# Designed miniproteins, single chains, continued (3), part 84

Each design is a single chain, and the fold is of that chain. pLDDT is the mean over its residues in the fold that is shown.

## One batch from the design tools (miniprotein)

Design m10914
Fold by ESMFold2-Fast:
Structure m10914 (fold): chain A 60 residues (1-60)
Amino acid sequence: SSEEFEENAKKINSLSDENQEKASEIASEYIRKNKLEVNAEGIAEAAKYALEKLKKEGLL
């Protein structure tokens, strides 16, 4: 949803520069591996995955 997209974007933007870079790398790799379209839905899915990974690593 657009609300989820905005909330996840805000959460990523509130992270440290290092963790933002990590989130970007994780999201890009997820898009590549799953052959997602670079559109709002694909980016939102990749952002969710990146945030979940950072949370799992204790960086959130």
Scores: mean pLDDT 75

Design m10915
Fold by ESMFold2-Fast:
Structure m10915 (fold): chain A 57 residues (1-57)
Amino acid sequence: RVTPRQLEALQLHLEGFTHKEIGERLGVSQHTVSSHISAVRRLLRAGRQAELQQALQ
């Protein structure tokens, strides 16, 4: 499940900010930012794959 903080980290990453800059802006470590972005990407990718597989079947 995606949290608001994970979405904020992803949005800043898409705006071109580095993981370090996002961490400074959100008050978290660069490692935490990387984990948030990875978690959101995995959840979005898994959801999209499930929908595409059902549509193609």
Scores: mean pLDDT 72

Design m10916
Fold by ESMFold2-Fast:
Structure m10916 (fold): chain A 80 residues (1-80)
Amino acid sequence: MEEGKKLIEAGEFLLKLVRDAGLGQASYVNDLPQEVKEALYNWLGNLIKEAAEKGEPLLPFKVAEKKAKELIEKGKKIEE
């Protein structure tokens, strides 16, 4: 199904973005469409906010990586 493929592509894109951001190589984010930038900002902001509210050590890149992998697995299940 098309929706499953889109989830896999989104998850793979987020994994690449998290990796590149950790390396300081995510400048291409500035060239993304406005809607995509806003979606990414909201998604990351929510992850950071939840960690901060719990008073836990902030590990945003690891949390974001895990969530991206969850999207890929969900997409694969839909495509099966």
Scores: mean pLDDT 67

Design m10917
Fold by ESMFold2-Fast:
Structure m10917 (fold): chain A 78 residues (1-78)
Amino acid sequence: SMLEAVREASEGRLPEELQRALVEAGRKLGLDTEELRKAARALADAIEAGASSVAADPSLHPLAQILADGLLRGYLES
């Protein structure tokens, strides 16, 4: 499942709520499981690094990049 893929890619570095938000929004955006795995890793890396934005990754779908950045911003503003 997409949620299992996101949990696996997160390796314990993402809050459960962000994992669910990635799956819900990604599904609505038409992102596949591999795109969500990459978004989850990028978001987790940004949070762990204390970054204010997700690093640009040319292998990441543009919608996945936007989703990860949006979720990071929301998390930091909470």
Scores: mean pLDDT 84

Design m10918
Fold by ESMFold2-Fast:
Structure m10918 (fold): chain A 80 residues (1-80)
Amino acid sequence: PLTETEKKKIVDLLDEVLKEIKKKDLDKALTLIEELEKLLKKSGYPDELVDIIVDGLKLVIKSKDIDAAEKLIKDIKKLL
C-alpha cells in the first residue's frame, strides 16, 4: 500500500499532467508520465497495472480529448 506522502506525490503528478495537456504542452505531459511510471513501479504497483495507466494517459494525449483526460485521471486517483 502507498503511504499518504507517496499518494500525494502521485496525485500531484497526475494534476500536473492534466495541466500540461490543457496547455497543449504534450512534450512536458509525456515527461511527467515517465516520472509517474517510475514512481508507481517504485511504489510496488504491478507492472501490468502501471502499463495500463501509462498507455491510457498516452492515448488521451494523442486524442487531444481534454474531457477524456480529466475522466481518466479521476479514475486513476480512485485506484490509489
Scores: mean pLDDT 83

Design m10919
Fold by ESMFold2-Fast:
Structure m10919 (fold): chain A 76 residues (1-76)
Amino acid sequence: MEEIVLSEEELEQAVKHMEELADLMEKNNAPKEVVEQAARETEDLLEQMKKQNAPEDLIKRVEEILERLKKLAESL
């Protein structure tokens, strides 16, 4: 039941890591498959955060990452 296992601190670290990954993928010409997988993982995290009523700031940051990854995948 509810697979929310991430603490707020872990969520912040995960969000930061995903922001860095998105930036690296964009600058390092990552393969489309890798970008699509990252988008899927970001979407899954967003769903978990919504279920836990995570801080709105973190939710917005994850939504921004997801939009960036989707735009990048469309460009590849």
Scores: mean pLDDT 76

Design m10920
Fold by ESMFold2-Fast:
Structure m10920 (fold): chain A 76 residues (1-76)
Amino acid sequence: MPTLEVLGVEPDGDRAVLTVRLTGPNGSLTLDLEVPADKAAGLKPGDRLEGDAAVDFLSERLGVPREVARSFLDGV
């Protein structure tokens, strides 16, 4: 199952940079996501999302349909 793990949260005014690790069938990918600060509230290093929860998280943060987010995760 693809997983998403929060590695870091860096506040930046009205925004935050989330450092996340995506793990899929071919390995792992670390990337930074810039999100509104309110969307990062309550997230902390060590938080993990799996399967549909990881898809929903990426869909919301990247502003793409769930099918696009799933294809991205399946490609990791």
Scores: mean pLDDT 76

Design m10921
Fold by ESMFold2-Fast:
Structure m10921 (fold): chain A 84 residues (1-84)
Amino acid sequence: MLSPEEKEKLLEAAYELGYIDEEEREFLSKLSGEEVMLYLRERGVSVEGFKEIAEKAGIDVKKLMEVMLRADVDEAMRLIQEAV
C-alpha cells in the first residue's frame, strides 16, 4: 500500500505531468491511495501514463501495480498485460 508520503509524491507527479489539475490534486489528497489509483484510471490515464507518473514520483512501478491490484483486480490485470 502507498504511504501518505508516496501518495503525495504520486499526486505531485500526476499534476506536473498534466494528468490532473490543481483542484483535482487537492480533492485526491483527501482520498486513500487505492481511491486515487481508481480515479486516475477512470479519468483515462493509460499504462504508459502510470509508468511516467511512477518514474516521476520515484515510486517502483511494481508497487504501483500492486496498489491497483488491491483496489481493482481487473484494472491491475490490464495494466500488467500492457506493461509486458
Scores: mean pLDDT 75

Design m10922
Fold by ESMFold2-Fast:
Structure m10922 (fold): chain A 74 residues (1-74)
Amino acid sequence: TDDLLRLSLTTPIQAIVTSGDSRDLDSSRRFSSLNPDIQVRNAGNSIGSIRTSLNNIRSLGRNVIILGSDDLRS
């Protein structure tokens, strides 16, 4: 959460996608309350549903951060 806050000060973050884990949801809620212009999306735990949500957000020309899944970062 603090790392995301620092990143938001220097990076044009437009959207965040979470894995659906409750801790990631709490972190994304805190982040969105500090940055209400940033879209936050919970895509659930399925890689397929996360990829679909990510592609939809990317199609809008948004910069996206993925939280709570190491599989999505590799």
Scores: mean pLDDT 51

Design m10923
Fold by ESMFold2-Fast:
Structure m10923 (fold): chain A 76 residues (1-76)
Amino acid sequence: MEEGKEKIRKVLEEYLDKALEALQAGNTVEAKKYIDEGIKKARELAKELGVPEDVARQIIADELQRFSVRAGEVQG
């Protein structure tokens, strides 16, 4: 189970890092695209790995909160 959680975090983080790079470049459309794709991939991977949906939602929410703090420093 812990390995599954870590894989979900890693996949989502990869997409959110790309989203942050896009925001730093002023490309808000591309950033939103990466965020949406990251969430979708994280949810699909959670289902594939048998991670409960409530646990997957918590991981996604935690990662999005961290991203939001970092993105707020870029966007203002």
Scores: mean pLDDT 79

Design m10924
Fold by ESMFold2-Fast:
Structure m10924 (fold): chain A 85 residues (1-85)
Amino acid sequence: SKLLEEVIKLAEELIEIAKKLKNEELLKTAQELLEKLRELEENPSLDLIHEISLLLHKLEEVAPEEAKPTIEKLKKLFQEYVSSL
């Protein structure tokens, strides 16, 4: 899915933002998100969609201001992906 590919790219961008900010909590959560998104690309499942939604919620809660635009875009595109299923 093109939407899922765009979501994965944004998760990779979020990892780079976390590295620049030296934010270990953001980095760990973003890496976990990327791992789950790659699993979803290989084997789509409702359980993975639920896990990813929880990770996105956690990211929204812990994110510094610099990361928020990327997280908002991630959340929006992921919702569009889920709605296309």
Scores: mean pLDDT 88

Design m10925
Fold by ESMFold2-Fast:
Structure m10925 (fold): chain A 80 residues (1-80)
Amino acid sequence: MSLLEEAREELARLQRYLREHPDIPDEVRMKAARVAAELQEAIDEYERAKAQGLPTSDLEERLRRLVEEARKVIEEIEKM
């Protein structure tokens, strides 16, 4: 699985968890919303850079970090 595919899957999963768990605390909801927004922006930036033949290494590192943050937030929601 490519990093971009992993990022899209984790974004979709995070958004699904937010829909399925309407009773999560506001602190966790806000954190999840922030991570989802940052992940979407990073995906869009990576796709644009790749399409234009620009360097992607910094964007790949940002995507990996955001994917891990998304996974941690999902784990927090799952433990509630």
Scores: mean pLDDT 83

Design m10926
Fold by ESMFold2-Fast:
Structure m10926 (fold): chain A 80 residues (1-80)
Amino acid sequence: SLFEEIEKLIEEMTKLLENVPKENVPRGIGLVLRAIGAAIDAYLAVKKGDPNAEKKLKEALEETRRQLEELKKIIEEAKK
């Protein structure tokens, strides 16, 4: 389900925080929090029976993927 995919990506982001340089941990946490916020908004839309809930859930998935890619860039840049 879209819920399970979003949760799995957020878990991946949380695990990747261990590979973020200490100085960039606050920025990394901010990316995770933005992904969680989008997921919560989509989950509340589902709970309320919003007719756009599925669209919002797909948008939350895409947003989570964007935040994960940004986190990966921080880690990759730290290797240079």
Scores: mean pLDDT 84

Design m10927
Fold by ESMFold2-Fast:
Order: C-alpha cells, then structure tokens, then sequence
Structure m10927 (fold): chain A 67 residues (1-67)
C-alpha cells in the first residue's frame, strides 16, 4: 500500500508541475485547471489532503483566469 501511495504522490507531483508550466509559462489557464484538478484527485487518493487542498486552490484560481 505504501508503494501505491508513493506512485500516486509522484503522479500528482508530475501533474502539478505540468499545471504550473501551463499557467506560469504558457498562460494556458484552462489546461492548468485540468492538470491541477487531476493532481488533486491523486493527492486525495494517496491520503495527502494538504497537497490535494493546495492543488484544488490552484485549479480554482486557474479556472477563474480561464473565464
């Protein structure tokens, strides 16, 4: 179970980094919102509720900027 949680955390971190790239470099807020939402789901599944909360906040901010 710990290996599965670590894999979920790594996938979440990767999606969060892709979301940050989309938002901060590409200014593609719609894609960033989707990536952050996916990261949040993975963090939640891994039991990282703080990581999930942070990713949800980033997704909401990106979605608001996308219109």
Amino acid sequence: SSMQKQQLLQQGDQLKQQGLQAAEVDKDYATAAQLYSQAAKLYFQAGDYKGAEEAIKLAQEAANKAG
Scores: mean pLDDT 89

Design m10928
Fold by ESMFold2-Fast:
Structure m10928 (fold): chain A 74 residues (1-74)
Amino acid sequence: VPEETAERYRASGDRALALGLPDQAVEAYEKAIELLKKVREGDPEVYRDLSRAYRAAGQPEKAEEWEKKAKELE
């Protein structure tokens, strides 16, 4: 199920951030978002998680972009 696989990638992203691996967190959250898009419903929490990961990776412009996208999912 895409949602269950997305949850797995989201958990991997959370773990990567906890371990100080923001680049791996970005990849994991991007995969989670790709899988969620297959069901045509964005999860604003995953978008915010990706934003947080980009900020930790030193990419504040990308972080702001994804935070705005999360707010648009309403």
Scores: mean pLDDT 74

Design m10929
Fold by ESMFold2-Fast:
Structure m10929 (fold): chain A 90 residues (1-90)
Amino acid sequence: SIKERVQAVIDRIRANPTVAALPEAQQTIALLDKALSLEDPTSEEARNLLTEAARLAAKVYQQLSGEAKRIAMEVLTDLGKANAEMSRAA
């Protein structure tokens, strides 16, 4: 489900201490937690929260290298897939 995909992204960020310690990563988790708390995961509000999370992840990706950069890329990819799934359901 969409909620399972979003939770997997949060878990991936938290799994890497270097990425998880970044302010932008903490903001991304907060946006995704808010999206999970919504009654309608296909709402415009949910999609806007995922879009903002992806924007922050992209900013972080530009600042990182090595393993952390790979994790940020995977987060971006998974957020894109979740957003596409939400758009199809709407």
Scores: mean pLDDT 79

Design m10930
Fold by ESMFold2-Fast:
Structure m10930 (fold): chain A 75 residues (1-75)
Amino acid sequence: DEELQLLAVHAANGNKEKAREAAKKYIEAGGSPERIAQVALALREAGLDEAAEIVLEAGREAAPDSPAIAAAIAA
């Protein structure tokens, strides 16, 4: 999914605005909030904690009722 890849790239570059746009487009296209949470966890595993936070905040705004994103934020 192109928007999910763009979310990861923009978050890794510290671009919060572009990350929010990508997450919104991904969810509006019927994307899974669980996959946004997976991207954030993968970024944390790579040591990119700031990028993971950007992904989770963008995902929370795009899918506020997602248990997967809420759990990843609480971790």
Scores: mean pLDDT 84

Design m10931
Fold by ESMFold2-Fast:
Parts: sequence; C-alpha cells; structure tokens
Structure m10931 (fold): chain A 93 residues (1-93)
Amino acid sequence: MKMTDAEVLVSVVDQLHRLGFSDEQLLKIIDNSDGTQESIEKAALKEGVSEEKARAMADMIYSTALTLNTSIQTVLDQIRKILEVGKEEFIKS
C-alpha cells in the first residue's frame, strides 16, 4: 500500500500517542530539539519520559526522515503542524 507523506506523518503521531506521549509533551520536545536524533532523545528525557521511550521517539523520527528523504527538522515541523491543526486538517493541506 502506497501511503502519502501526509499519511506517513499522521501514522508517526499515532505511534507516538500509543507510546504514551501527550500532545503537550511532543510540542515541548520539538521546541527543545536542534533537529538531531540526539537532541530529540535529550529533550524527551527532560520531559520525564523513560530512556527507552526517548530512544524510541528519536529512532522513529530519524527513520521517518530517511523514509521521506527529508531532514529530522522537517519531520518535527510537520508533526508540530499536525498537533496544532489536527490530523484531518493536515491531510487536507
């Protein structure tokens, strides 16, 4: 099944929610990252998530950037947009 880039990004947000991240935690992590996998892991740890969950988030965002042939920062910016406008609005954009 061929997913659109927008559908891939929405799926990433769904997976982060299944890992137990709140929208507030995700926004704080995005705001405190430097667009590197290491900075995402450090920002997640600062928000009180476990080392396992912090690494899972950083690895998933990195893998998504590779899959979409884009930067980690672009993936973070798109996730932020999904959290601010909602999944349905984002897909229509």
Scores: mean pLDDT 83

Design m10932
Fold by ESMFold2-Fast:
Structure m10932 (fold): chain A 77 residues (1-77)
Amino acid sequence: VEEIAELLREQYLALGATDVEVEADEEKKEIRIRLTTPEGAEVEIVLRLEGDKAKVDVTVVDPATGEVTRASGTLNL
Protein backbone atom coordinates (compact mmCIF):
# COMPACT_ATOMS: atom_id res chain seq x y z
CA VAL A 1 0.00 0.00 0.00
CA GLU A 2 2.72 2.51 0.97
CA GLU A 3 4.76 1.57 -2.14
CA ILE A 4 1.80 2.47 -4.38
CA ALA A 5 1.34 5.73 -2.43
CA GLU A 6 4.97 6.76 -3.10
CA LEU A 7 4.65 5.99 -6.83
CA LEU A 8 1.47 8.10 -7.06
CA ARG A 9 3.11 11.02 -5.23
CA GLU A 10 6.10 11.02 -7.62
CA GLN A 11 3.80 10.81 -10.66
CA TYR A 12 1.61 13.76 -9.61
CA LEU A 13 4.67 15.88 -8.80
CA ALA A 14 6.07 15.05 -12.27
CA LEU A 15 2.78 16.27 -13.81
CA GLY A 16 3.18 19.70 -12.15
CA ALA A 17 0.82 19.29 -9.19
CA THR A 18 1.68 21.29 -6.07
CA ASP A 19 1.14 20.58 -2.37
CA VAL A 20 1.00 16.82 -3.03
CA GLU A 21 0.28 14.86 0.15
CA VAL A 22 -0.10 11.07 0.11
CA GLU A 23 -1.25 9.15 3.19
CA ALA A 24 -1.30 5.34 3.28
CA ASP A 25 -3.31 3.47 5.92
CA GLU A 26 -2.31 -0.21 5.77
CA GLU A 27 -4.86 -1.20 8.45
CA LYS A 28 -7.74 0.27 6.40
CA LYS A 29 -6.05 -0.59 3.06
CA GLU A 30 -6.66 3.03 2.06
CA ILE A 31 -4.56 5.59 0.19
CA ARG A 32 -5.52 9.27 0.41
CA ILE A 33 -4.02 11.78 -2.01
CA ARG A 34 -4.44 15.55 -1.69
CA LEU A 35 -3.04 17.88 -4.31
CA THR A 36 -3.43 21.26 -5.98
CA THR A 37 -3.54 21.38 -9.78
CA PRO A 38 -1.60 24.01 -11.78
CA GLU A 39 -4.96 25.79 -12.23
CA GLY A 40 -5.38 26.05 -8.43
CA ALA A 41 -8.10 23.40 -8.06
CA GLU A 42 -7.91 21.32 -4.87
CA VAL A 43 -8.23 17.58 -5.47
CA GLU A 44 -8.73 14.77 -2.94
CA ILE A 45 -8.52 11.16 -4.14
CA VAL A 46 -9.35 8.26 -1.83
CA LEU A 47 -8.39 4.75 -2.96
CA ARG A 48 -9.73 1.78 -0.99
CA LEU A 49 -7.93 -1.43 -1.91
CA GLU A 50 -10.02 -4.63 -2.17
CA GLY A 51 -7.90 -7.53 -3.44
CA ASP A 52 -7.11 -6.79 -7.11
CA LYS A 53 -9.52 -3.83 -7.23
CA ALA A 54 -9.60 -0.30 -5.83
CA LYS A 55 -12.65 1.78 -5.03
CA VAL A 56 -11.92 5.40 -6.00
CA ASP A 57 -13.60 8.55 -4.68
CA VAL A 58 -12.52 11.89 -6.17
CA THR A 59 -13.43 15.36 -4.89
CA VAL A 60 -12.47 18.52 -6.80
CA VAL A 61 -12.99 22.08 -5.50
CA ASP A 62 -13.02 24.90 -8.06
CA PRO A 63 -10.86 27.76 -6.68
CA ALA A 64 -12.92 30.48 -8.45
CA THR A 65 -16.44 29.37 -7.41
CA GLY A 66 -15.89 26.96 -4.50
CA GLU A 67 -18.03 24.43 -6.40
CA VAL A 68 -17.49 20.82 -5.31
CA THR A 69 -17.49 18.04 -7.91
CA ARG A 70 -17.53 14.42 -6.75
CA ALA A 71 -16.96 11.25 -8.75
CA SER A 72 -16.60 7.60 -7.76
CA GLY A 73 -15.57 4.43 -9.57
CA THR A 74 -13.73 1.14 -9.40
CA LEU A 75 -10.28 0.46 -10.84
CA ASN A 76 -8.83 -2.95 -11.63
CA LEU A 77 -5.25 -3.19 -10.34
Scores: mean pLDDT 72

Design m10933
Fold by ESMFold2-Fast:
Structure m10933 (fold): chain A 61 residues (1-61)
Amino acid sequence: ASAEQRELAEKALKLIDKQIEENKDNPEVVARLERIKENLEAALAAGDLVTLRVMLADLEK
């Protein structure tokens, strides 16, 4: 992955990890966030910059 892809993924992963910690008492929300994290890792592996940007934008709301 490019430096830009890694930077976007790192920012999104930090936001997901924060949301998981904030919602740790809700296992269904945690499971959903874990799945989003897996999709983010897959997008990074595929080099899908568009998906990484969209996912980061959604997490920053």
Scores: mean pLDDT 77

Design m10934
Fold by ESMFold2-Fast:
Structure m10934 (fold): chain A 55 residues (1-55)
Amino acid sequence: PLLSDEELLEALLEILDDLKRHVSEATYERFVQDALDALEARGLLDIAAEIRRHA
């Protein structure tokens, strides 16, 4: 990957913030859960924890 963990986290938080403004709460929560599951499956537990804190 070309992104550091910090850059990846920052990019994901920006995407989630934008998504939250443009989709329903139910759609947003589903997307967040899918993203968390994908991050945890890849062993990116610290990034997943930060996203969970902001969601």
Scores: mean pLDDT 78

Design m10935
Fold by ESMFold2-Fast:
Structure m10935 (fold): chain A 104 residues (1-104)
Amino acid sequence: KEKIEEFLKKVREIADEAIEKLVSAKTQNERDEIIMEFAEKVREVALELGFDEETAQKIAETFAFNVRFADLLADYYNLSPEERRALLEKAVDIALKNIKKILE
């Protein structure tokens, strides 16, 4: 299970970069593009660590779903950049827990 721990650490690093870009983005279209870009990075890392294509896709979709939901919720409530960051960080924690369940 050392492989799962290494993967989750890499996903966290990818997510931290995604959060910085999402907080800086001005439009919903920019945020959608960022989410798709970083979900693809998560998929690539899963494949590089030897997870199969179906598992890598489920992981990427889980990441994208959680991050997108938090981003949309931040828009709905007109959250500040700081509040948006906090919500996205919480969404990433939930995504990582769900990804770990997929891999176990």
Scores: mean pLDDT 87

Design m10936
Fold by ESMFold2-Fast:
Structure m10936 (fold): chain A 80 residues (1-80)
Amino acid sequence: MEFEEELREQLKAAAKDGKEGVLKVIDSLIDTAEKYGFEELVKKARELKEEAKTAEPSQIDEYIDKIVELYKEMLKELEK
C-alpha cells in the first residue's frame, strides 16, 4: 500500500539530479514495460522521455506526475 507515495518519493530523490534523474527513471519504466511486452506503455514512456528532454526545471513535478500515471497503467496491465 502507499505505492504511489513511495514512487513519488523515489522520483523526487532521482530528480535531485534534475532532468537527468527524471530521464533515468523513464528509461527504467521503458525497460520494465518492454520486459512484460506492454507495447502501448513502451510507446507512451518513449514519448514522455522525448518531451522530458526539453523540459524546464519548473516542469519536473509535471513529469513526475506523468511517470506515476504510467506506472499505475503498468500495474493495471499486470493485474489483467
Scores: mean pLDDT 76

Design m10937
Fold by ESMFold2-Fast:
Structure m10937 (fold): chain A 82 residues (1-82)
Amino acid sequence: MSPEELRERLVELAREMLRVAGEHLRRGDVEAAVRAAEPLAREAEEVFEELLKVGTEEQIEEAHRELGELQRELARVYEEAA
């Protein structure tokens, strides 16, 4: 994959984690939310490691920024469910 494709895949995985976690959290099932997100988080780690090897500093910074935004959204969903 190109660095651009890797970044797009990371964002896709992060959005999917938000979607599946959000569905379970709306039902109050935090354990199911964590279990559903875990394989997606693992794949995201692998994709990010590949990006670190082939991406430019700028592309890595952009990926970090987008992931940080999505992580804040996920944290907000967890906080609202609590």
Scores: mean pLDDT 75

Design m10938
Fold by ESMFold2-Fast:
Structure m10938 (fold): chain A 110 residues (1-110)
Amino acid sequence: MSKIEQILLEIENLVQQLLKATSKQEQIELLKKILEKLDELEKELRRTLKDPRLRGIALATITVTKDSLEDLLKEIENATSQEEQQQLVQAAVAGLQKTINFLRELVRRS
């Protein structure tokens, strides 16, 4: 298994933990861990992807995903209802699953 695939699987595992998290504190801690794993993934993609175009697309995808998650993290910190927290967590999960699937396909083609 490649190091990229290992990091993607680690992010998927954190996403599964995020879906089971019931407290705001746990949700925030898991999102911060996912952001750290996205930083690790970014560094590995910079080292591994030799095609400048594919590398550029992968890095842009990670940047957009990180920015979106940082915004969702702030919204979760400010959320006043359980329903709002659940909607924000579901948005984060959906975005992460799309990013993981896209990057996995892109790496497979490289």
Scores: mean pLDDT 88

Design m10939
Fold by ESMFold2-Fast:
Structure m10939 (fold): chain A 96 residues (1-96)
Amino acid sequence: SSLIDALKKQIQDNLEQLKELSKTASPEVKKIAEQIISLIQQALKAIEAGDLEKARELLEQGIELTDKLLELDTKIAGIAYGALNSLESLLDIKES
């Protein structure tokens, strides 16, 4: 699906932006960003394995961490929300 491919590319682009922006961030922001990246990567693997319930749980955890990140760095949190929103759209398509 061209839509699925576009969503996966958007997630990958946001993950690369998170990695770049976190390089000059505080240690606390970097740690949270790295955890969000890990959760998104795990969710993508869960989707590939057909474990949509696990992918949803990982998405929820990523959102909770990003809500916390928003209090520390609005720009990095914005990019993380972008990745998580694309992941949610991908998961919604897979659950349909």
Scores: mean pLDDT 90

Design m10940
Fold by ESMFold2-Fast:
Structure m10940 (fold): chain A 95 residues (1-95)
Amino acid sequence: SLEELKKRFEEALARLEEAIRRGDAEGVLRAAEEGLKVILELLKQGHYEEAIEAADRLVALLDEAARRFPERALELGILRGMVLIVRGLAKLLSK
């Protein structure tokens, strides 16, 4: 359901923020991947506005993570790019 996906996304963002605070680069990558999976599921289920909003929030935290973990800039950049592609698809399909 939409409410389950929203809850799962909020939990992924909370884990991402905690991983950034703790200096846990692997935790950041795992939480970001989970966030992207939720955004993809929102897109698949036709929740386009929610997918766009979730993508914008995840991109902001990925930008923060990239400043904290420059050694992971490539992996974080790839995730960021994938999130933006999914955001673009959601925007195209919402018309």
Scores: mean pLDDT 91

Design m10941
Fold by ESMFold2-Fast:
Structure m10941 (fold): chain A 85 residues (1-85)
Amino acid sequence: MAMEQEAQKIKEQAYQQSLQAIQDFLDTLKKSKTPIPPEVKEKIQQLQKQAQAILTAPSVEEAQQLAQQIIDEVQKMLEKLANGV
């Protein structure tokens, strides 16, 4: 039971970190007044859906892997914006 509470806490932290990364990206786009391509909007929606899956992941390891994938995708999108137009 103690392990289940610890696992839940880690999943919630992973979820919050993923949401924060997505929100920071959206805030960056708002400040830059850059037109957001439809592909980027679709990707953000997919990442938000994947973040929700973190809370229901079968294990802490899977939850952390999902969170890392979301953070990595956000970082790739930020790098593309920095190197783009």
Scores: mean pLDDT 79

Design m10942
Fold by ESMFold2-Fast:
Structure m10942 (fold): chain A 110 residues (1-110)
Amino acid sequence: KKEEIEEILEKIKEMILNNDFSNFSEYLQKLLKLSGKKLDIDKFEEEFKKILEKIKNIDSQSLAIAFLTALAIQLGMSEEEAEKIIELVNEKKYEEALELLKEIFLKLLT
């Protein structure tokens, strides 16, 4: 299942970098199903709002990265890792932010 998770994460990264969200929700659902982790929706919403407040310029890409960051926090990502991602997003280093998120998700889900 590690290979399946890695493929899904790579596709999510490609979608965000290409600003193509046509299958984004489907791949997020696949990722959550493969993880076997239960999402606490109330805590997710709270963390997502906090991340959005820290992002200087909100576009579709930064919004999607904020969503993934909030999800990763719910799965066990540290506050320090989240701060690094937010910093990269604020510098418009979306590719670097997504690569870091991919590594973190692989660690948390495998």
Scores: mean pLDDT 82

Design m10943
Fold by ESMFold2-Fast:
Structure m10943 (fold): chain A 81 residues (1-81)
Amino acid sequence: SEEEEIERLRKIAEEALAKKEDPAMVHHAKMIELALKGEDAEKIAEEAAKAAEAHPDAPPAEEAAERAREEREKVDELLKK
């Protein structure tokens, strides 16, 4: 169900953020969480830029914005199925 899929994605994001084992994974999980909240790609990129400042190895803000668009589209497709 849609509720189960959203819950699954939230758990994935929360687990990655809680463990912080991989800065790139934490960054990616944050993108998924913001996409699930329905934030615009530009706002998601703003938050991604803040995360990148904490993790210099993370991708730059423009790449984060493109990633946010991809993740938003993937989340929307998953919720439709």
Scores: mean pLDDT 57

Design m10944
Fold by ESMFold2-Fast:
Structure m10944 (fold): chain A 56 residues (1-56)
Amino acid sequence: SMEIEKLKEEIKKIDEQIEQMKKEGGDQFDIDVLEGIRLLIEGVINLLEKLEEKRK
């Protein structure tokens, strides 16, 4: 699904942003927020994959 692929690309961007912030000594609260957003997107991907399996 194009939607799942796009969400996976967004996760990669967030992962790169988190790593950059950790490397540069970014604010822990901001890092935690990004990690939370990443988990939400991962949850959406998991749900969409399960829904696609159920429809086939």
Scores: mean pLDDT 83

Design m10945
Fold by ESMFold2-Fast:
Structure m10945 (fold): chain A 84 residues (1-84)
Amino acid sequence: MAALEEALAALRDAIVAGDTAAAREAQARIAELIAALPSPEERAAAVAALAEAVAAAYEERGELEKAQAARAMIPELVALVLAA
């Protein structure tokens, strides 16, 4: 949990700062952490947390349409992970 929370915070900070290299590094770390999770339920929760972190970063930038689009994907992403 702590490692995923740190990686999500790093991604949010990188998106807010417009640091594409840091955002790419954080995304790679998040993908590794999600893939290592033992259950579909934990992976679904992590994917939802990722989408919320991205949405929060866009809201902080004032990009509300992108934030809304990211949150709108959460139910579909969760359903896909749970169906796998």
Scores: mean pLDDT 81

Design m10946
Fold by ESMFold2-Fast:
Structure m10946 (fold): chain A 85 residues (1-85)
Amino acid sequence: DEEKLRRTMLEMSRKNQQRITDTSQAAYNKTLADALKKGLPKDEAEKLGKEAGDKAGKDMGQQISKDSDDRRRKSTLEQLERLLK
């Protein structure tokens, strides 16, 4: 059922976006706090925090994409094994 698959993909997409956002926010907060502790100006600390957050978000997105690719490869191998009977 294409509709059921579409709904499941939308649900997974929402959860993946939440994980990316949470990871990005955690990295931002940590980097901002660390920079301020080191005596960096507020604007520089905020810029470093944003860069760290963006990087952490991208790294999480890449991990999610890799997990998806690995699952697709495994599914293809199982499909091939089924065809060979």
Scores: mean pLDDT 80

Design m10947
Fold by ESMFold2-Fast:
Structure m10947 (fold): chain A 80 residues (1-80)
Amino acid sequence: MKEEIEKEAKEFLDMLESAVKQLKDPNLQAKAKEIVEKFKTEVEKALSLPDPEQARKTLEDIFKKAREELNKLVEEYLKK
């Protein structure tokens, strides 16, 4: 159901925002916020899909990519 999927998406975005808030380095936090904003837009597009099953699978893919991109950002930061 669309409402349930929307709730799951909001819950995930809230988790990402909370994780970003825990970052103590302001430069890292700013870059992480940019990533979250990018994926927030992708989530909004996924939620507009007419098929709730396709929306759910698309959201799962977005969640995976968001985690991977945030992990990559942290790794790049530690490398520098």
Scores: mean pLDDT 77

Design m10948
Fold by ESMFold2-Fast:
Structure m10948 (fold): chain A 57 residues (1-57)
Amino acid sequence: SREEEIERQVEAYIKSLKEWLKQHPELQPKDPAELEKLLEEERKKMRELIERLLDEA
């Protein structure tokens, strides 16, 4: 389904982002709560972007 495709792409992005942050620990928030908030904001932004791109296709 469209929702399954969107969530799959969002999770792939977040996985890549986590790996990138692991390579750049100096850019990670020091507070675990701040990191979690950052990841949730990125999930939301990516979901909105993917939905827009699918609507344009």
Scores: mean pLDDT 80

Design m10949
Fold by ESMFold2-Fast:
Structure m10949 (fold): chain A 64 residues (1-64)
Amino acid sequence: MEPTPEEIEEARKLTFDEAAQKLLDAVDGDPEEVYRASRIVQLAARREGVAPGAPVKGPTPAEL
């Protein structure tokens, strides 16, 4: 894995959730952009200690 300096800098600014959203937006059509967004997601996940593809449970549930 050889991320570019730009990708590393972008991953520093983005949370895992933001990076994942960017990947979903990119999937619309540009394959190069999709691949780039995927690497940023992986970098952000590593930095936050989130396993790639692991569902995050912890929304704000309404308690009775």
Scores: mean pLDDT 64

